# Designs tried in a protein design run: designed miniproteins, single chains, continued (2). Part 51

Each design is a single chain, and the fold is of that chain. pLDDT is the mean over its residues in the fold that is shown.

## One batch from the design tools (miniprotein)

Design m5767
Fold by ESMFold2-Fast:
Structure m5767 (fold): chain A 87 residues (1-87)
Amino acid sequence: MSLEEQIKELLEEIFELAEEHGVEVSEELRRRAYEAIENKDSEALQDVLLEIYHRAAAELSPEELAEFEARFLPLVRKIGELMKQME
């Protein structure tokens, strides 16, 4: 599996996590994330991930946010590591 494919899989896990917690990820955010991966633009991808986190922090209870963060932050870190391995 390519690095790009691995990053897209992790991104899909983040979208599923957001949906599981009732946090909406717009089509525009999804498009921006995929375009960032295709362009190997780690800054643009991190911006999208930060926006998802901000939505979760605003919408979720403290207990739900703690569960979300425990799963979200490792995925974000792994995506960042894989993006650094891309050219």
Scores: mean pLDDT 84

Design m5768
Fold by ESMFold2-Fast:
Structure m5768 (fold): chain A 84 residues (1-84)
Amino acid sequence: SMAVEQEVLALVREKTEEIRRQIASDPRKDTILAIIREVIELQKDNPLLAAWQERYGLDDLELFAVMVLISEGHEQLIRDALAG
């Protein structure tokens, strides 16, 4: 479980940096950041995202990266990282 936890944390960090670079180069960056904040606020009661934020102290962009990874088919890995 520790190995899976570290692997998934590395994926979250890599995805966060990918998203950060994509946003920085987009002329709509301020609008995109506002939308990300709104999406995170709408997901505040999501138990999986709340558990990730509580355990790892994730910021909004890192939490958004977790959501993107879930949408890309990594939900089971995201859940397995929390199993301890």
Scores: mean pLDDT 86

Design m5769
Fold by ESMFold2-Fast:
Structure m5769 (fold): chain A 75 residues (1-75)
Amino acid sequence: SEELEKILKGLKSKDPKVRYEALLEAIRLLEKDPRLILENKELIEAIEEATKDKDEKVKEVAEFLLERIKKLEEL
């Protein structure tokens, strides 16, 4: 998926604003089609890495997204 590739590239950006926007797109995709994210191990690992981000807003939104992913995996 081109959207998944764009999110992965955004999460690797040196610009915290771009990383933040990539996480917002990931939230949008999770709400639309959770399986696209749940079946993509590379994307989940990138989101887990973003929970360690130096930018507070990036870290907080990544933690929120990861918590939602974990709850969906338990269903």
Scores: mean pLDDT 85

Design m5770
Fold by ESMFold2-Fast:
Structure m5770 (fold): chain A 79 residues (1-79)
Amino acid sequence: SMEEKIEEMRRRLKEAIKNEDVEELERLAEEARRLAEEYEKEGKLEEAIEFDILEGMALIAIGVQKVIKENEEKKKLEE
């Protein structure tokens, strides 16, 4: 069911954040975006929003991780 898919993706998101798994976060963001677009085209806005939220959370996690790594690399270059 859709609810089971959302629950699965939320669990994967939580695990990917804990493991700093950027590749899994990117896969989750792509899958969530595709599902959101499909539900939006069907006029199922509430369902589309749930997947948009999942995409947003994954993208935020990716962005935060990239900034952390960029700051570490910048410090290394200043040495």
Scores: mean pLDDT 83

Design m5771
Fold by ESMFold2-Fast:
Structure m5771 (fold): chain A 87 residues (1-87)
Amino acid sequence: SIEDELIKLLRDSAARFRALGTPLGQFVAAFFEDLIAGIEEGKISVAEAAKSALRFLDSVRPDASPELAAVLDETKKRLEEILKKAE
């Protein structure tokens, strides 16, 4: 399902952000983990979660290192593809 695809993307991306070993990477990962919990608890829709993630990534992008920026840009592209399917 599109929900399973989003949860997998958020989970895999959170692991990549944590692997960077930076405070900002940990912050992004924690936000994604909260979104996963919200989806699983039925508090937020797939489209709402994807939009929230995209908005959050745009807000942190200016402060990102080149390594973090690369992971952000890849994650953003995949989130946009999921959102297009969810609408």
Scores: mean pLDDT 87

Design m5772
Fold by ESMFold2-Fast:
Structure m5772 (fold): chain A 68 residues (1-68)
Amino acid sequence: SLEELEKLAREAVTKEGEEALKAAEKLLQISKTYGVEEYAEKLIEALRKGDKEAADKYAKQIVTAAMS
């Protein structure tokens, strides 16, 4: 659901380490349905690199794009 997508995007930027990455991986699994697969992949990359600013940006873009 869209609500689950929003929850997972929030968890990816508010949780730490493996829990954040696990949320982003779950988001990637549903991302294709909302046309946000590319942003979900970029979110995972940002989290793996520890780039919190990029992760937050991509999480926000995922929610915005999924609502379009």
Scores: mean pLDDT 83

Design m5773
Fold by ESMFold2-Fast:
Structure m5773 (fold): chain A 64 residues (1-64)
Amino acid sequence: GDAGETTAAALLKRELGLSDAAARALGRLMNQGLNGEEAVRAALERGDISEEEARRFLEAMKRG
């Protein structure tokens, strides 16, 4: 259920325009102790995010 959406997932959706599935996957992986790049790699391997969403997230990290 949606009651488990994390602050990280909500921020990724709002700031980067990611889908619900992508934001949830990245937020969950980062909550498990993965850094942003590790979370992107893991989510791509699982098919939880698109290559376009991964690129947007990595570019945002590169600018920060």
Scores: mean pLDDT 73

Design m5774
Fold by ESMFold2-Fast:
Structure m5774 (fold): chain A 74 residues (1-74)
Amino acid sequence: SLSLEEIAEILKRLVDKHKASPKVREAVNALIEAIKAGKSREEVLTLLKKAFNTLVEEDPELYREFIAELERAA
């Protein structure tokens, strides 16, 4: 029931709060900029998947917190 925009906002908030690695911040910022620019749903989903995969690889603890936040917001 969460929109892509809401998911991206939760992810951005957590990334900023936890001072995530530059690679994670780069992937999340690319997602946020695509949403702001009105990119297609397919492009936004591709960037969301990339941000998700980067988060799992670079910061699995933050990934777990992100999933918990999504479950609470749903």
Scores: mean pLDDT 84

Design m5775
Fold by ESMFold2-Fast:
Structure m5775 (fold): chain A 64 residues (1-64)
Amino acid sequence: SPAVELLRRAQAAADAGDVETLKEILPKLTPAEAAWVLSRLPKDVQEELLPYVPDPEAVRRLLA
């Protein structure tokens, strides 16, 4: 599934600290998928990437 491949790529980018790739992929994910990916990152990096996620308010609620 293309959605599963995007999420897998986002998870790999998060593990590698590849913020540039995350900025490209995060807008294409669902809020739940974006929250899952961000949950793997330090809080400072999460705050940097929140402007790039779909529905940042929903993602912030899911991370709480």
Scores: mean pLDDT 83

Design m5776
Fold by ESMFold2-Fast:
Structure m5776 (fold): chain A 77 residues (1-77)
Amino acid sequence: GLSAEEQEGVAALAYGMARTLARKGARAGKIAERAVELAQQAVEQARRDGNSRLEQRARITLRGAQEALERARRTGG
């Protein structure tokens, strides 16, 4: 599987893409869902590894991904 750092990196890219694609409804929602999953996994793995810096960064990415998902759901797509 992916390392915690790789999971956080992919989640950050997916979140950025979801935000950019917000006007495209369903695609933005699916990308945001995947970003939330990857960011949650990154937080959990960073905690297991004792990497406080990565945990904090992953938590910020998770919050952004959750906000993007909520926004996509509000557009009804």
Scores: mean pLDDT 76

Design m5777
Fold by ESMFold2-Fast:
Structure m5777 (fold): chain A 110 residues (1-110)
Amino acid sequence: SSIEKQLKELREKLKKAKTIKEIDDIIKQIDDLAKKAPIKYIMEVASLRSLAILKKTELEVKELEKKGEDKSKIQKLVIRATAEALRLIGDAIDKELEYRRQLKKLLEEL
C-alpha cells in the first residue's frame, strides 16, 4: 500500500540520516503520515517515531559530550528521550489492542 511504501522510505531515510536536522525532517514526515495512516499501521508508525527520537538523542549526546557538557544534563536528556519513546509505544499498543478487539467482534458477527 501507499502507507507501507512511505513507511519503508522513511525507515531507509532514518538509517541514512547523519544530522539532527535530517532526523527532525524525518520526524515531521512521520507525524504527517500518522495523521492519515489507518489504525492498523499504528505500531509501525510509533516504532519508527521512537527509533527517530532515540537516534536524534544519540547525536545530541555526542554533540553535548564534545562541548564538555555536564554528565547529569546528558543523563536527563537520555532519560527524557527514553521515556517519550516508551510512552509512544505504550499508547500505540493500547490503540492496537482496541482495534483488534473491534475487528474480532465484527468477524464473529459475520
Scores: mean pLDDT 88

Design m5778
Fold by ESMFold2-Fast:
Structure m5778 (fold): chain A 79 residues (1-79)
Amino acid sequence: SLKEKLNKESIELNKKAIEIAREKGHTDLAEKGEKELKENVENNDPLVVPISLVQADPDSSKQTMIKIHKLKNEMKKKL
């Protein structure tokens, strides 16, 4: 379904952001981001960027947030 596709895309974007934060040496924030992502998925809200990832890399996270916001809008407009 469209909802499943958009949720999967959001999860993949967040996983990539976690890896980038880890590569940049923000290991603690990357670990917090992994936990926040898992909690968001469990709460059926995967279309969210973990705050820890925004703190690790504000500029890259802003771009990721814009992409996820577009996914949220696509879900709302096509439902």
Scores: mean pLDDT 76

Design m5779
Fold by ESMFold2-Fast:
Structure m5779 (fold): chain A 95 residues (1-95)
Amino acid sequence: MTPNQVLDEAIDAAVAKRDAIADPLSDEHFELTMAIMTATSLKINFDKILDADKISVIPKPVKEVLDQSIKSAKQIEKLTGVDLSKLIEYIEKLK
């Protein structure tokens, strides 16, 4: 399973959960919208991270991006209930 497929599953779960909320101005609706945006940003960043993995030495800025990506993935997992543990392990392996 690719990182993009796992992120697509998380985005779909977040969208479904958000759409089930009756009040679109609720804090929960906003948190799910932020989770969707964060997961989408992670998908875009994975193309850059995968390109960096082809380099024998990962620069310091890429390590900061990887750390933030792990934190973001854990937050998405908490909000959506989708198991992102394998995605987090994959990102940690890239460090």
Scores: mean pLDDT 70

Design m5780
Fold by ESMFold2-Fast:
Structure m5780 (fold): chain A 68 residues (1-68)
Amino acid sequence: SKFEKLKEEIRELGKKNGGKISTKELIELFKKYELPEEAIKRAEELGKLNGGKLSTEEAIDLIDLYSS
């Protein structure tokens, strides 16, 4: 599925960046893969709490939650 491809891109970015993904980059990927607005809003909220970044695991959990 397209969401499995998104998770692959997230894992690759996380490997390059010490297990973290910038909120901006994550939101751009969510829009590219057409995740709902609620997923984007939740990523923004978590990013604010975590200095503008999410862990790879947090990003994948959001994809699983909003792609079901």
Scores: mean pLDDT 85

Design m5781
Fold by ESMFold2-Fast:
Structure m5781 (fold): chain A 110 residues (1-110)
Amino acid sequence: MEEVREAVEKLDADKVIYMLYKAAKEGDNQKLIELLRVLGEFPDKLLPLLAKIYQKGYLDVLRYIASLVSGTARLDIESLIRFLEALTNTQSSVDKEKAEKKIKEIEKKV
């Protein structure tokens, strides 16, 4: 959890997206819920972090991550996506191949 707090404090969009992806891929819904809870503890950082996620073109990655999960974790991620789409007046879709390519590039940076 210390690692998540550090990534959020530093506005490290690459590390945050990678941690969410890894938890989603591993099917660890409890870890996903805990990661999203920690993100909610930093409201002053959340908006700048989401802006960086959008600017790096990771909205489609976030949509893909949401498609891998269910329950409250999916609803929380979908809420973040809807918020970003509303702020940017854009739409996102699930593109597995494009998202996986971006994730591999992120993995090399973290």
Scores: mean pLDDT 79

Design m5782
Fold by ESMFold2-Fast:
Structure m5782 (fold): chain A 76 residues (1-76)
Amino acid sequence: MVEETISVLSKLGVETAEKAAEEALKEVPGVLKVEVEPSEEYKDVSLVTVTAESIEAANEALKLIGKLVKEANEKA
């Protein structure tokens, strides 16, 4: 099992990162768990932790999460 954490800019709040993480959990095979926490140090930043069966699955999930959050930020 692999656990990876990424920081994402969530201009619309933590809910944007949570939705992206939930989508990655549904769409990326081998992802076991996703967790989202607001950053205490930076405004509009969320920390997303992905637990996966492999490094490849974790990286695919983080890539999708980053893409979805970036697209949401650009529309805001």
Scores: mean pLDDT 78

Design m5783
Fold by ESMFold2-Fast:
Structure m5783 (fold): chain A 78 residues (1-78)
Amino acid sequence: MITYNIVADVEGDEETVRKQAEAMRAAALATPGVYRATAFVSGNKIGIAVDAEDEEAMRRAAEAVLAVPGVKSVTLYP
């Protein structure tokens, strides 16, 4: 099992950012091989802490997060 933070910068007001954080967390958790996904919000920055089976599952989780409308890019932090 590995743990990474999937971090994205998003635009919008506080409510929009919170809704996007929930969508990103749900997308990560729905990824096969992901066991936990927890969202953190700081201004326009959203982090999703993800526990995954392996690096391939983590890559798929990052791709799922990137596919959420309004997410332009993601960065992975160990």
Scores: mean pLDDT 84

Design m5784
Fold by ESMFold2-Fast:
Structure m5784 (fold): chain A 72 residues (1-72)
Amino acid sequence: MKEEIKEKIREIAKKLGINLTDEQIDRVADLVLEALEKAKTFEEGVKLLNEHPEMSLDERLLALQVLEELFK
């Protein structure tokens, strides 16, 4: 599952023109996995993103986009 989410993050990052390191992709994947475990809706996932101020704007944007795709 985590590797599948990391691949999804890479695809969306390329589409948006965002360049992330492998370490940043790993952090975004962990955040998305946490949101999938704890949130039942996209809106709840967004609230969980607000609990992670340590994440960069690009990392949070990618987490948001992945969650939007997964909660469609």
Scores: mean pLDDT 79

Design m5785
Fold by ESMFold2-Fast:
Structure m5785 (fold): chain A 97 residues (1-97)
Amino acid sequence: KLVRVTIRATGVGRTPEEQAQVEQRLSDFATRAYREATRVSGKVELSMAERDEQAGRLVLELSFVATESKAKEFIRRAEKIARELGLDRIEVEVEKL
């Protein structure tokens, strides 16, 4: 009935300029995805889960608890946002509570 949703959006930049572009895309994703998550959950956690400066890898993590139906609706919206922003990878984990 209730599920925990964890979304991880990954970007990789090899140069400082590429890393800035990746950070901007992840920031745009965070803003839009957080807004959608707050519509389906009263408590949303947003963090930079990984920052590997040597590999140029950034991983943004968004987590919340919602009903299964609202979680499914959010995931569909998050995937659309990621596609519109040209993100390289988005991973979705759903855990039943």
Scores: mean pLDDT 82

Design m5786
Fold by ESMFold2-Fast:
Structure m5786 (fold): chain A 56 residues (1-56)
Amino acid sequence: SAEEEERKKRAYRIALKNLEEQLTAVENDTSIDAETKEKRIAQLKKFIAILKEKLG
């Protein structure tokens, strides 16, 4: 149903917002070593891309 699809999209949008906030936090974190930071950024960007594809 349209209501079920809207509920799923709402959940994906909330998850997307949380991941984008985490990405910004990691990008601005100077306490994490560069190699670990790059790996975390890559993983977050991957999850963000998947959620954007599900929403788009």
Scores: mean pLDDT 86

Design m5787
Fold by ESMFold2-Fast:
Structure m5787 (fold): chain A 86 residues (1-86)
Amino acid sequence: SEEERRKQLEELKRKLLEQMEEERERLRKSERAKLVIEAASKGVLGIKYAVEALVAKKEGGDSSEFLEKLREYNEESNEIMEEMLK
């Protein structure tokens, strides 16, 4: 009957809405994971430049450029982390 077809369509609509909500949640989690990876990558680059600064200082060279890059990457990583915590 027309009424049974209407009930089946309403049940299908409910299931589709549930799937859409699950997909939105997955997308939000995926975007968050992407930001975590980006922040972590910036952190690793910061550590790299910290090591380069230490090596330069030990060799009696100028560490200023490496310390500036360390500061820059730490700031970028912190900005991403602060955005995620909002």
Scores: mean pLDDT 82

Design m5788
Fold by ESMFold2-Fast:
Formats: sequence, C-alpha cells, structure tokens
Structure m5788 (fold): chain A 66 residues (1-66)
Amino acid sequence: SSMTLSALRQQGEQMVDDLVSNNASLTEVSKALSDLYNKGLALGVDPSTASQIVQDTADRLAARRS
C-alpha cells in the first residue's frame, strides 16, 4: 500500500540521518541498505519497488556525504 511505501521511505530517511551522524563505515552502510531491502520484502513490497527505495536511500546518503 502507499502507506507501507511511505513508512519504508521514512525509515530510509531516518537510517541516512543515523549513518551520517555516526560516520558509518561502508560495511555498516551496506548492511543497513540490505536490511532496508529485506524489510521491504517482508512487508510485501515488490522487489523492483524495494530496490528503487533502497537506491533512492543510497543516493541521498551519497549526497549527504559529498
């Protein structure tokens, strides 16, 4: 549902803030992104949609760390 997608995106945003604030390593970033993807799948989000949300989250993290 759209509410599920919004919640997943919000969790991605919070995750970016936490990773930036804690100066997370590449290993920690990779784990967090994998966890977000798996959470999306567990909530019934299509793999392609979950992948898009994870990519958007990764892009936001990259922008915050530039």
Scores: mean pLDDT 86

Design m5789
Fold by ESMFold2-Fast:
Structure m5789 (fold): chain A 93 residues (1-93)
Amino acid sequence: MKEELEKLKERLLEAGMDPEELESMTDEQLKTIKETAEKLREIGRQIDLLLEAKKAVEEDEDEKKIEELLKKLKNEKFKKALEEFIKEYKKKK
């Protein structure tokens, strides 16, 4: 656990976080940041799925494949963004 928090500190420093702010953080605050980072990683996966689904729509991929990608999107905002993209794309062509 301590080794994981030290690696997290290095990652946050690489990401441009203030070194003085990092030194003032408690282990509990760092743990909260780690949990937040894991949630952000999941959001990143959802963004990748959204981009893959948009590409599938643009490339006229199988409707079933697009539906599967929509089902994998757990974030409501990303799902709505994809639905809007499909709607706008279909209006143009």
Scores: mean pLDDT 70

Design m5790
Fold by ESMFold2-Fast:
Structure m5790 (fold): chain A 64 residues (1-64)
Amino acid sequence: SSQIDSLQDQIDVLLQQMNGLRGQMQDHDRRGDQVGLQQYQSQLDTVEDQTGQLISQLNDLLSS
């Protein structure tokens, strides 16, 4: 369905954002930048929460 396709697309975009944030965290960790690392960790936590919500919504649609 269009709704399932939209959710899958949104999840894919968020997974790409998570990969980018993890790359930033690796860079900041390597440089010993605790402030930058903490900032990107906070952003990653937010994106992970949003991704989990969309996955839950997708699962509900597929399981209904």
Scores: mean pLDDT 88

Design m5791
Fold by ESMFold2-Fast:
Structure m5791 (fold): chain A 84 residues (1-84)
Amino acid sequence: DPVLEKIKQYLRDVANLSDEEIEFLFERLSKESPEKREETLNLLMFVLGLAKKNNLSIEEVEELYEQLLNSSEEEQRELLKKLK
């Protein structure tokens, strides 16, 4: 999937993630429905931009990703505001 390869390259270049860490994240994405997968990909790209700006660790990125997926819309807004 060329979209997945593009995102893997972005994760290596911007978030400095290992292939193993990237594969772990994408394994989660592959278990989502196609509709939810697109939402998750968009959210992941947005979170990576904020993570780079705020110098977040890989563990913090994974935690934020999990929180956003399982959070209400209001909780997502608060998390994103905090990161600014």
Scores: mean pLDDT 66

Design m5792
Fold by ESMFold2-Fast:
Structure m5792 (fold): chain A 100 residues (1-100)
Amino acid sequence: SEEKKVEEMLEKFRKELEEIAKLAREDPSKVDAAIEKLKKWLKEELEKLSKESQNKFFLEVREILLELYEKYKDDPLAKEAIEKAKEAVGEVYEEIEEKL
């Protein structure tokens, strides 16, 4: 079902963001490439979903981003990586909304 697909995507998104936060501490030079890969995956998967499922994904991703930003607020490298991921999600949202 699309509902199950959205839940699987949200779980993967959270996991990928945690890995990006870890990567920011261990090898910050690789963060931008990891975020671009995440952005590409989001575009490809979201394009396969109905508008209703896309909207549900973006609402729940907002909560995940807020939780992770709060979790890493005292870690400047991880926090910056989460902020970059938030910006990339915003760019995907704009591109999806502009598709007729």
Scores: mean pLDDT 86

Design m5793
Fold by ESMFold2-Fast:
Structure m5793 (fold): chain A 96 residues (1-96)
Amino acid sequence: SDIDQKILQAIGIFLGQNLPSMDQAKAALRKYIAQRMPSWSDQQIDHLAQLLFDTMRYMAQLGMSPQDIADTLARIVDYIVKRNLDPRSISFLDDL
């Protein structure tokens, strides 16, 4: 779908990687989170990855460009990582 293609492009921009499939994008995003937060459990990593995918889908549905989605994602991840927030306490943009 156009939404899935937009999400795929946004993740590629965010990670600076050529990601031709959603499976590769999901794996790359999960790996990136694990690298930024090496003390986190698999459950915390999976929860943040899912939250970010849900948030990207929401932004794509609002008509945001892949670049704007990527820029917003970078700000969200930076905020969470720098403050060491438990991702399980966060839901979408409303808790940020």
Scores: mean pLDDT 82

Design m5794
Fold by ESMFold2-Fast:
Structure m5794 (fold): chain A 75 residues (1-75)
Amino acid sequence: ADELAALAERLKEALLAGDLEAATEAAVELAVAAHGEGAREHEEKLRAEVEELLKLPKEKIEEAFDLLVERLRAA
């Protein structure tokens, strides 16, 4: 639970910095922490999703980030 919060913060920082690789890594690690190592199979899908988020203005990235974190934790 606490580790998920730390990984979510890393993801947010990477998204706001425009760092596709760091954001993808944080999203994968968040999914792995929530669901186990099998979640790494979703890396390509998560990369594509992060790439779309990076096209948004910073204000919209924050809203989209909250939705992404909820989805990664719930799945």
Scores: mean pLDDT 79

Design m5795
Fold by ESMFold2-Fast:
Structure m5795 (fold): chain A 79 residues (1-79)
Amino acid sequence: SKEEIKKALEEAIKTLEEEIAKLKAEHPNDPKVQKIVELAKELIKKIKEVIEAGVSDEALEEFYKFYAEIQEKLAEIEA
C-alpha cells in the first residue's frame, strides 16, 4: 500500500541520515567518503520529493530511475 511505502521511505531517510553522520565523523577528510555522502544527500532529497508528491506512481518511476543512476555512480566511486 502507499502508506507502507511512505513508512519505508521515511525509515530509509532516517537510516541514510544516521549513516551520513557516522561516515562524516569517522572519515571527515576522505574525498571518496565525501562523494558517497553527497550521493546519499541527493537520494534523501529525491525520497522527500516522492513523499511530498503523495507516493504517486509517476514519482516512484522517477525515483527508481534515479536510484539506478545513484547505484552506477557508487560503483564508479568504489572502483
Scores: mean pLDDT 85

Design m5796
Fold by ESMFold2-Fast:
Structure m5796 (fold): chain A 83 residues (1-83)
Amino acid sequence: SAADAAAVAAKIPEVVEDMLEEVKKEYELSKEEEEKVKKIIEEKTTKYAELFSSDLSEEEKREEAKKIAEELEKEIEEIVKKR
């Protein structure tokens, strides 16, 4: 619902900061890498929020959420591996 979408969207900044801090703990990111990772987390978190508010079935939402999580992991790994 629209109310659920708004509630999820309101939490996006907190989720982004929490996820960024976890990545920083694991990989000791440079400031440039932190900015790139933050953008990726913001993009994927936004996609997840849109998915949550969509008219898709619960099964389809689970499959798409899994893809978003896999994309997040891949894109972060690519930034770290380019060192």
Scores: mean pLDDT 75

Design m5797
Fold by ESMFold2-Fast:
Structure m5797 (fold): chain A 74 residues (1-74)
Amino acid sequence: EIDKEIEEFKKAMEKGDIDKVLEESQRIGELVKQSENPEEVLEKVWKTAEEIAKKYPDFMEKLNEYLKEKGYEF
């Protein structure tokens, strides 16, 4: 289950889908709380995010453009 949510989170990050990134982050957070090894799950999520940033060096630029277009205040 958690692996599926991490994959969806990864896909949302790759697309710059902020709403889905936030939704998947919330879901992953709940699964971390329920996990027998919450630290291990959290580390897996962070490493996945780092891998996406390295693979898609323009990811942050795309994300910031999307946030600005949608009027989010972060």
Scores: mean pLDDT 67

Design m5798
Fold by ESMFold2-Fast:
Structure m5798 (fold): chain A 68 residues (1-68)
Amino acid sequence: SMEDKQEMLEIGKRSAERMKKVFNLSEKEYEELLKEIQEIVDRSTSVEQFWSEFSRLLERKGAEVNRK
């Protein structure tokens, strides 16, 4: 539903803002993260699909940051 899409997007944006602050992401890295989150929200047809794909994104991005 539209309500589910809005909830997913808000969760994604809050996580991205937190990562930008905690890991000192560049503006480019932050924009890329927001774009990937938007793509996951746009293609997700269920809350379960969103969480599965979003969890994988966060794991991947966390691993990338830990290598800096």
Scores: mean pLDDT 78

Design m5799
Fold by ESMFold2-Fast:
Structure m5799 (fold): chain A 103 residues (1-103)
Amino acid sequence: SKEERERELREEEEQLERQAEEVLREIEELIEKKMNDPSYKLDKEEREKLIALGLWVPSQDWLERLDAVKNQEKKDELLEEVRREIERMREKQIEIARFVLEK
């Protein structure tokens, strides 16, 4: 029914919202860790763990800028780019879910 599809779509949207909030929290903590410890280096396992959360994949440019982060302004810029990409990926996942549920 239409009601069942609307409920399932809402559940998918809520799950994606929680996933987005988790990814953003992890990224913010990562940036703060780097700012507090300039010697900290994001290793391969930490990168793979972040990618596994979904909705975002670090670019080489973003990682190089992370290594140079020293102030709140640069932190905010890095976090805003992640937020923007996560929102775009959420919109894509919602459209896929809508297509599947309407089938």
Scores: mean pLDDT 80

Design m5800
Fold by ESMFold2-Fast:
Structure m5800 (fold): chain A 60 residues (1-60)
Amino acid sequence: SEETIEFEIEGFKESTKDLPLDEQIKIAREMAEQYRSLGREDLANAFEELIKELEKEKAK
């Protein structure tokens, strides 16, 4: 559900906020790959969007 996606993304952001941006991106990629392998396309796509946001932040 949308609520589950939001919960997972917010939890990831909170748990990784003190990590270097490169490490946040690495972990987010691992999460996207894991969810895709489980057939959870909605969560995989949400983490892929998060990776795009983090990469934009790195480019600043």
Scores: mean pLDDT 85

Design m5801
Fold by ESMFold2-Fast:
Structure m5801 (fold): chain A 89 residues (1-89)
Amino acid sequence: DIAFNLAKVYAALGKYDEAAKQLEIAYSNPIQNASVSAIVNEVRKIYLPQVAAGKSKAQAEAETVAELVAKGYDANTAKAAVAFVAKIY
């Protein structure tokens, strides 16, 4: 949908704060944006244990993006979702 697609565009432009805002809008409607809910939950599963293990937030964000891409997620989608989770957790 529009908000999720706009989040991907902002992430591609390196505008991660704007991407995070659009992803938050998309995430608030999980019935319409099931893929957003799925990737946000996957980011939480990868990101939170790394921060708990004492990794820096920057390192945890970079490694989470790399793992999501390795799992087949689009790089811009992964970056937007990681930026969103890092802002709210």
Scores: mean pLDDT 76

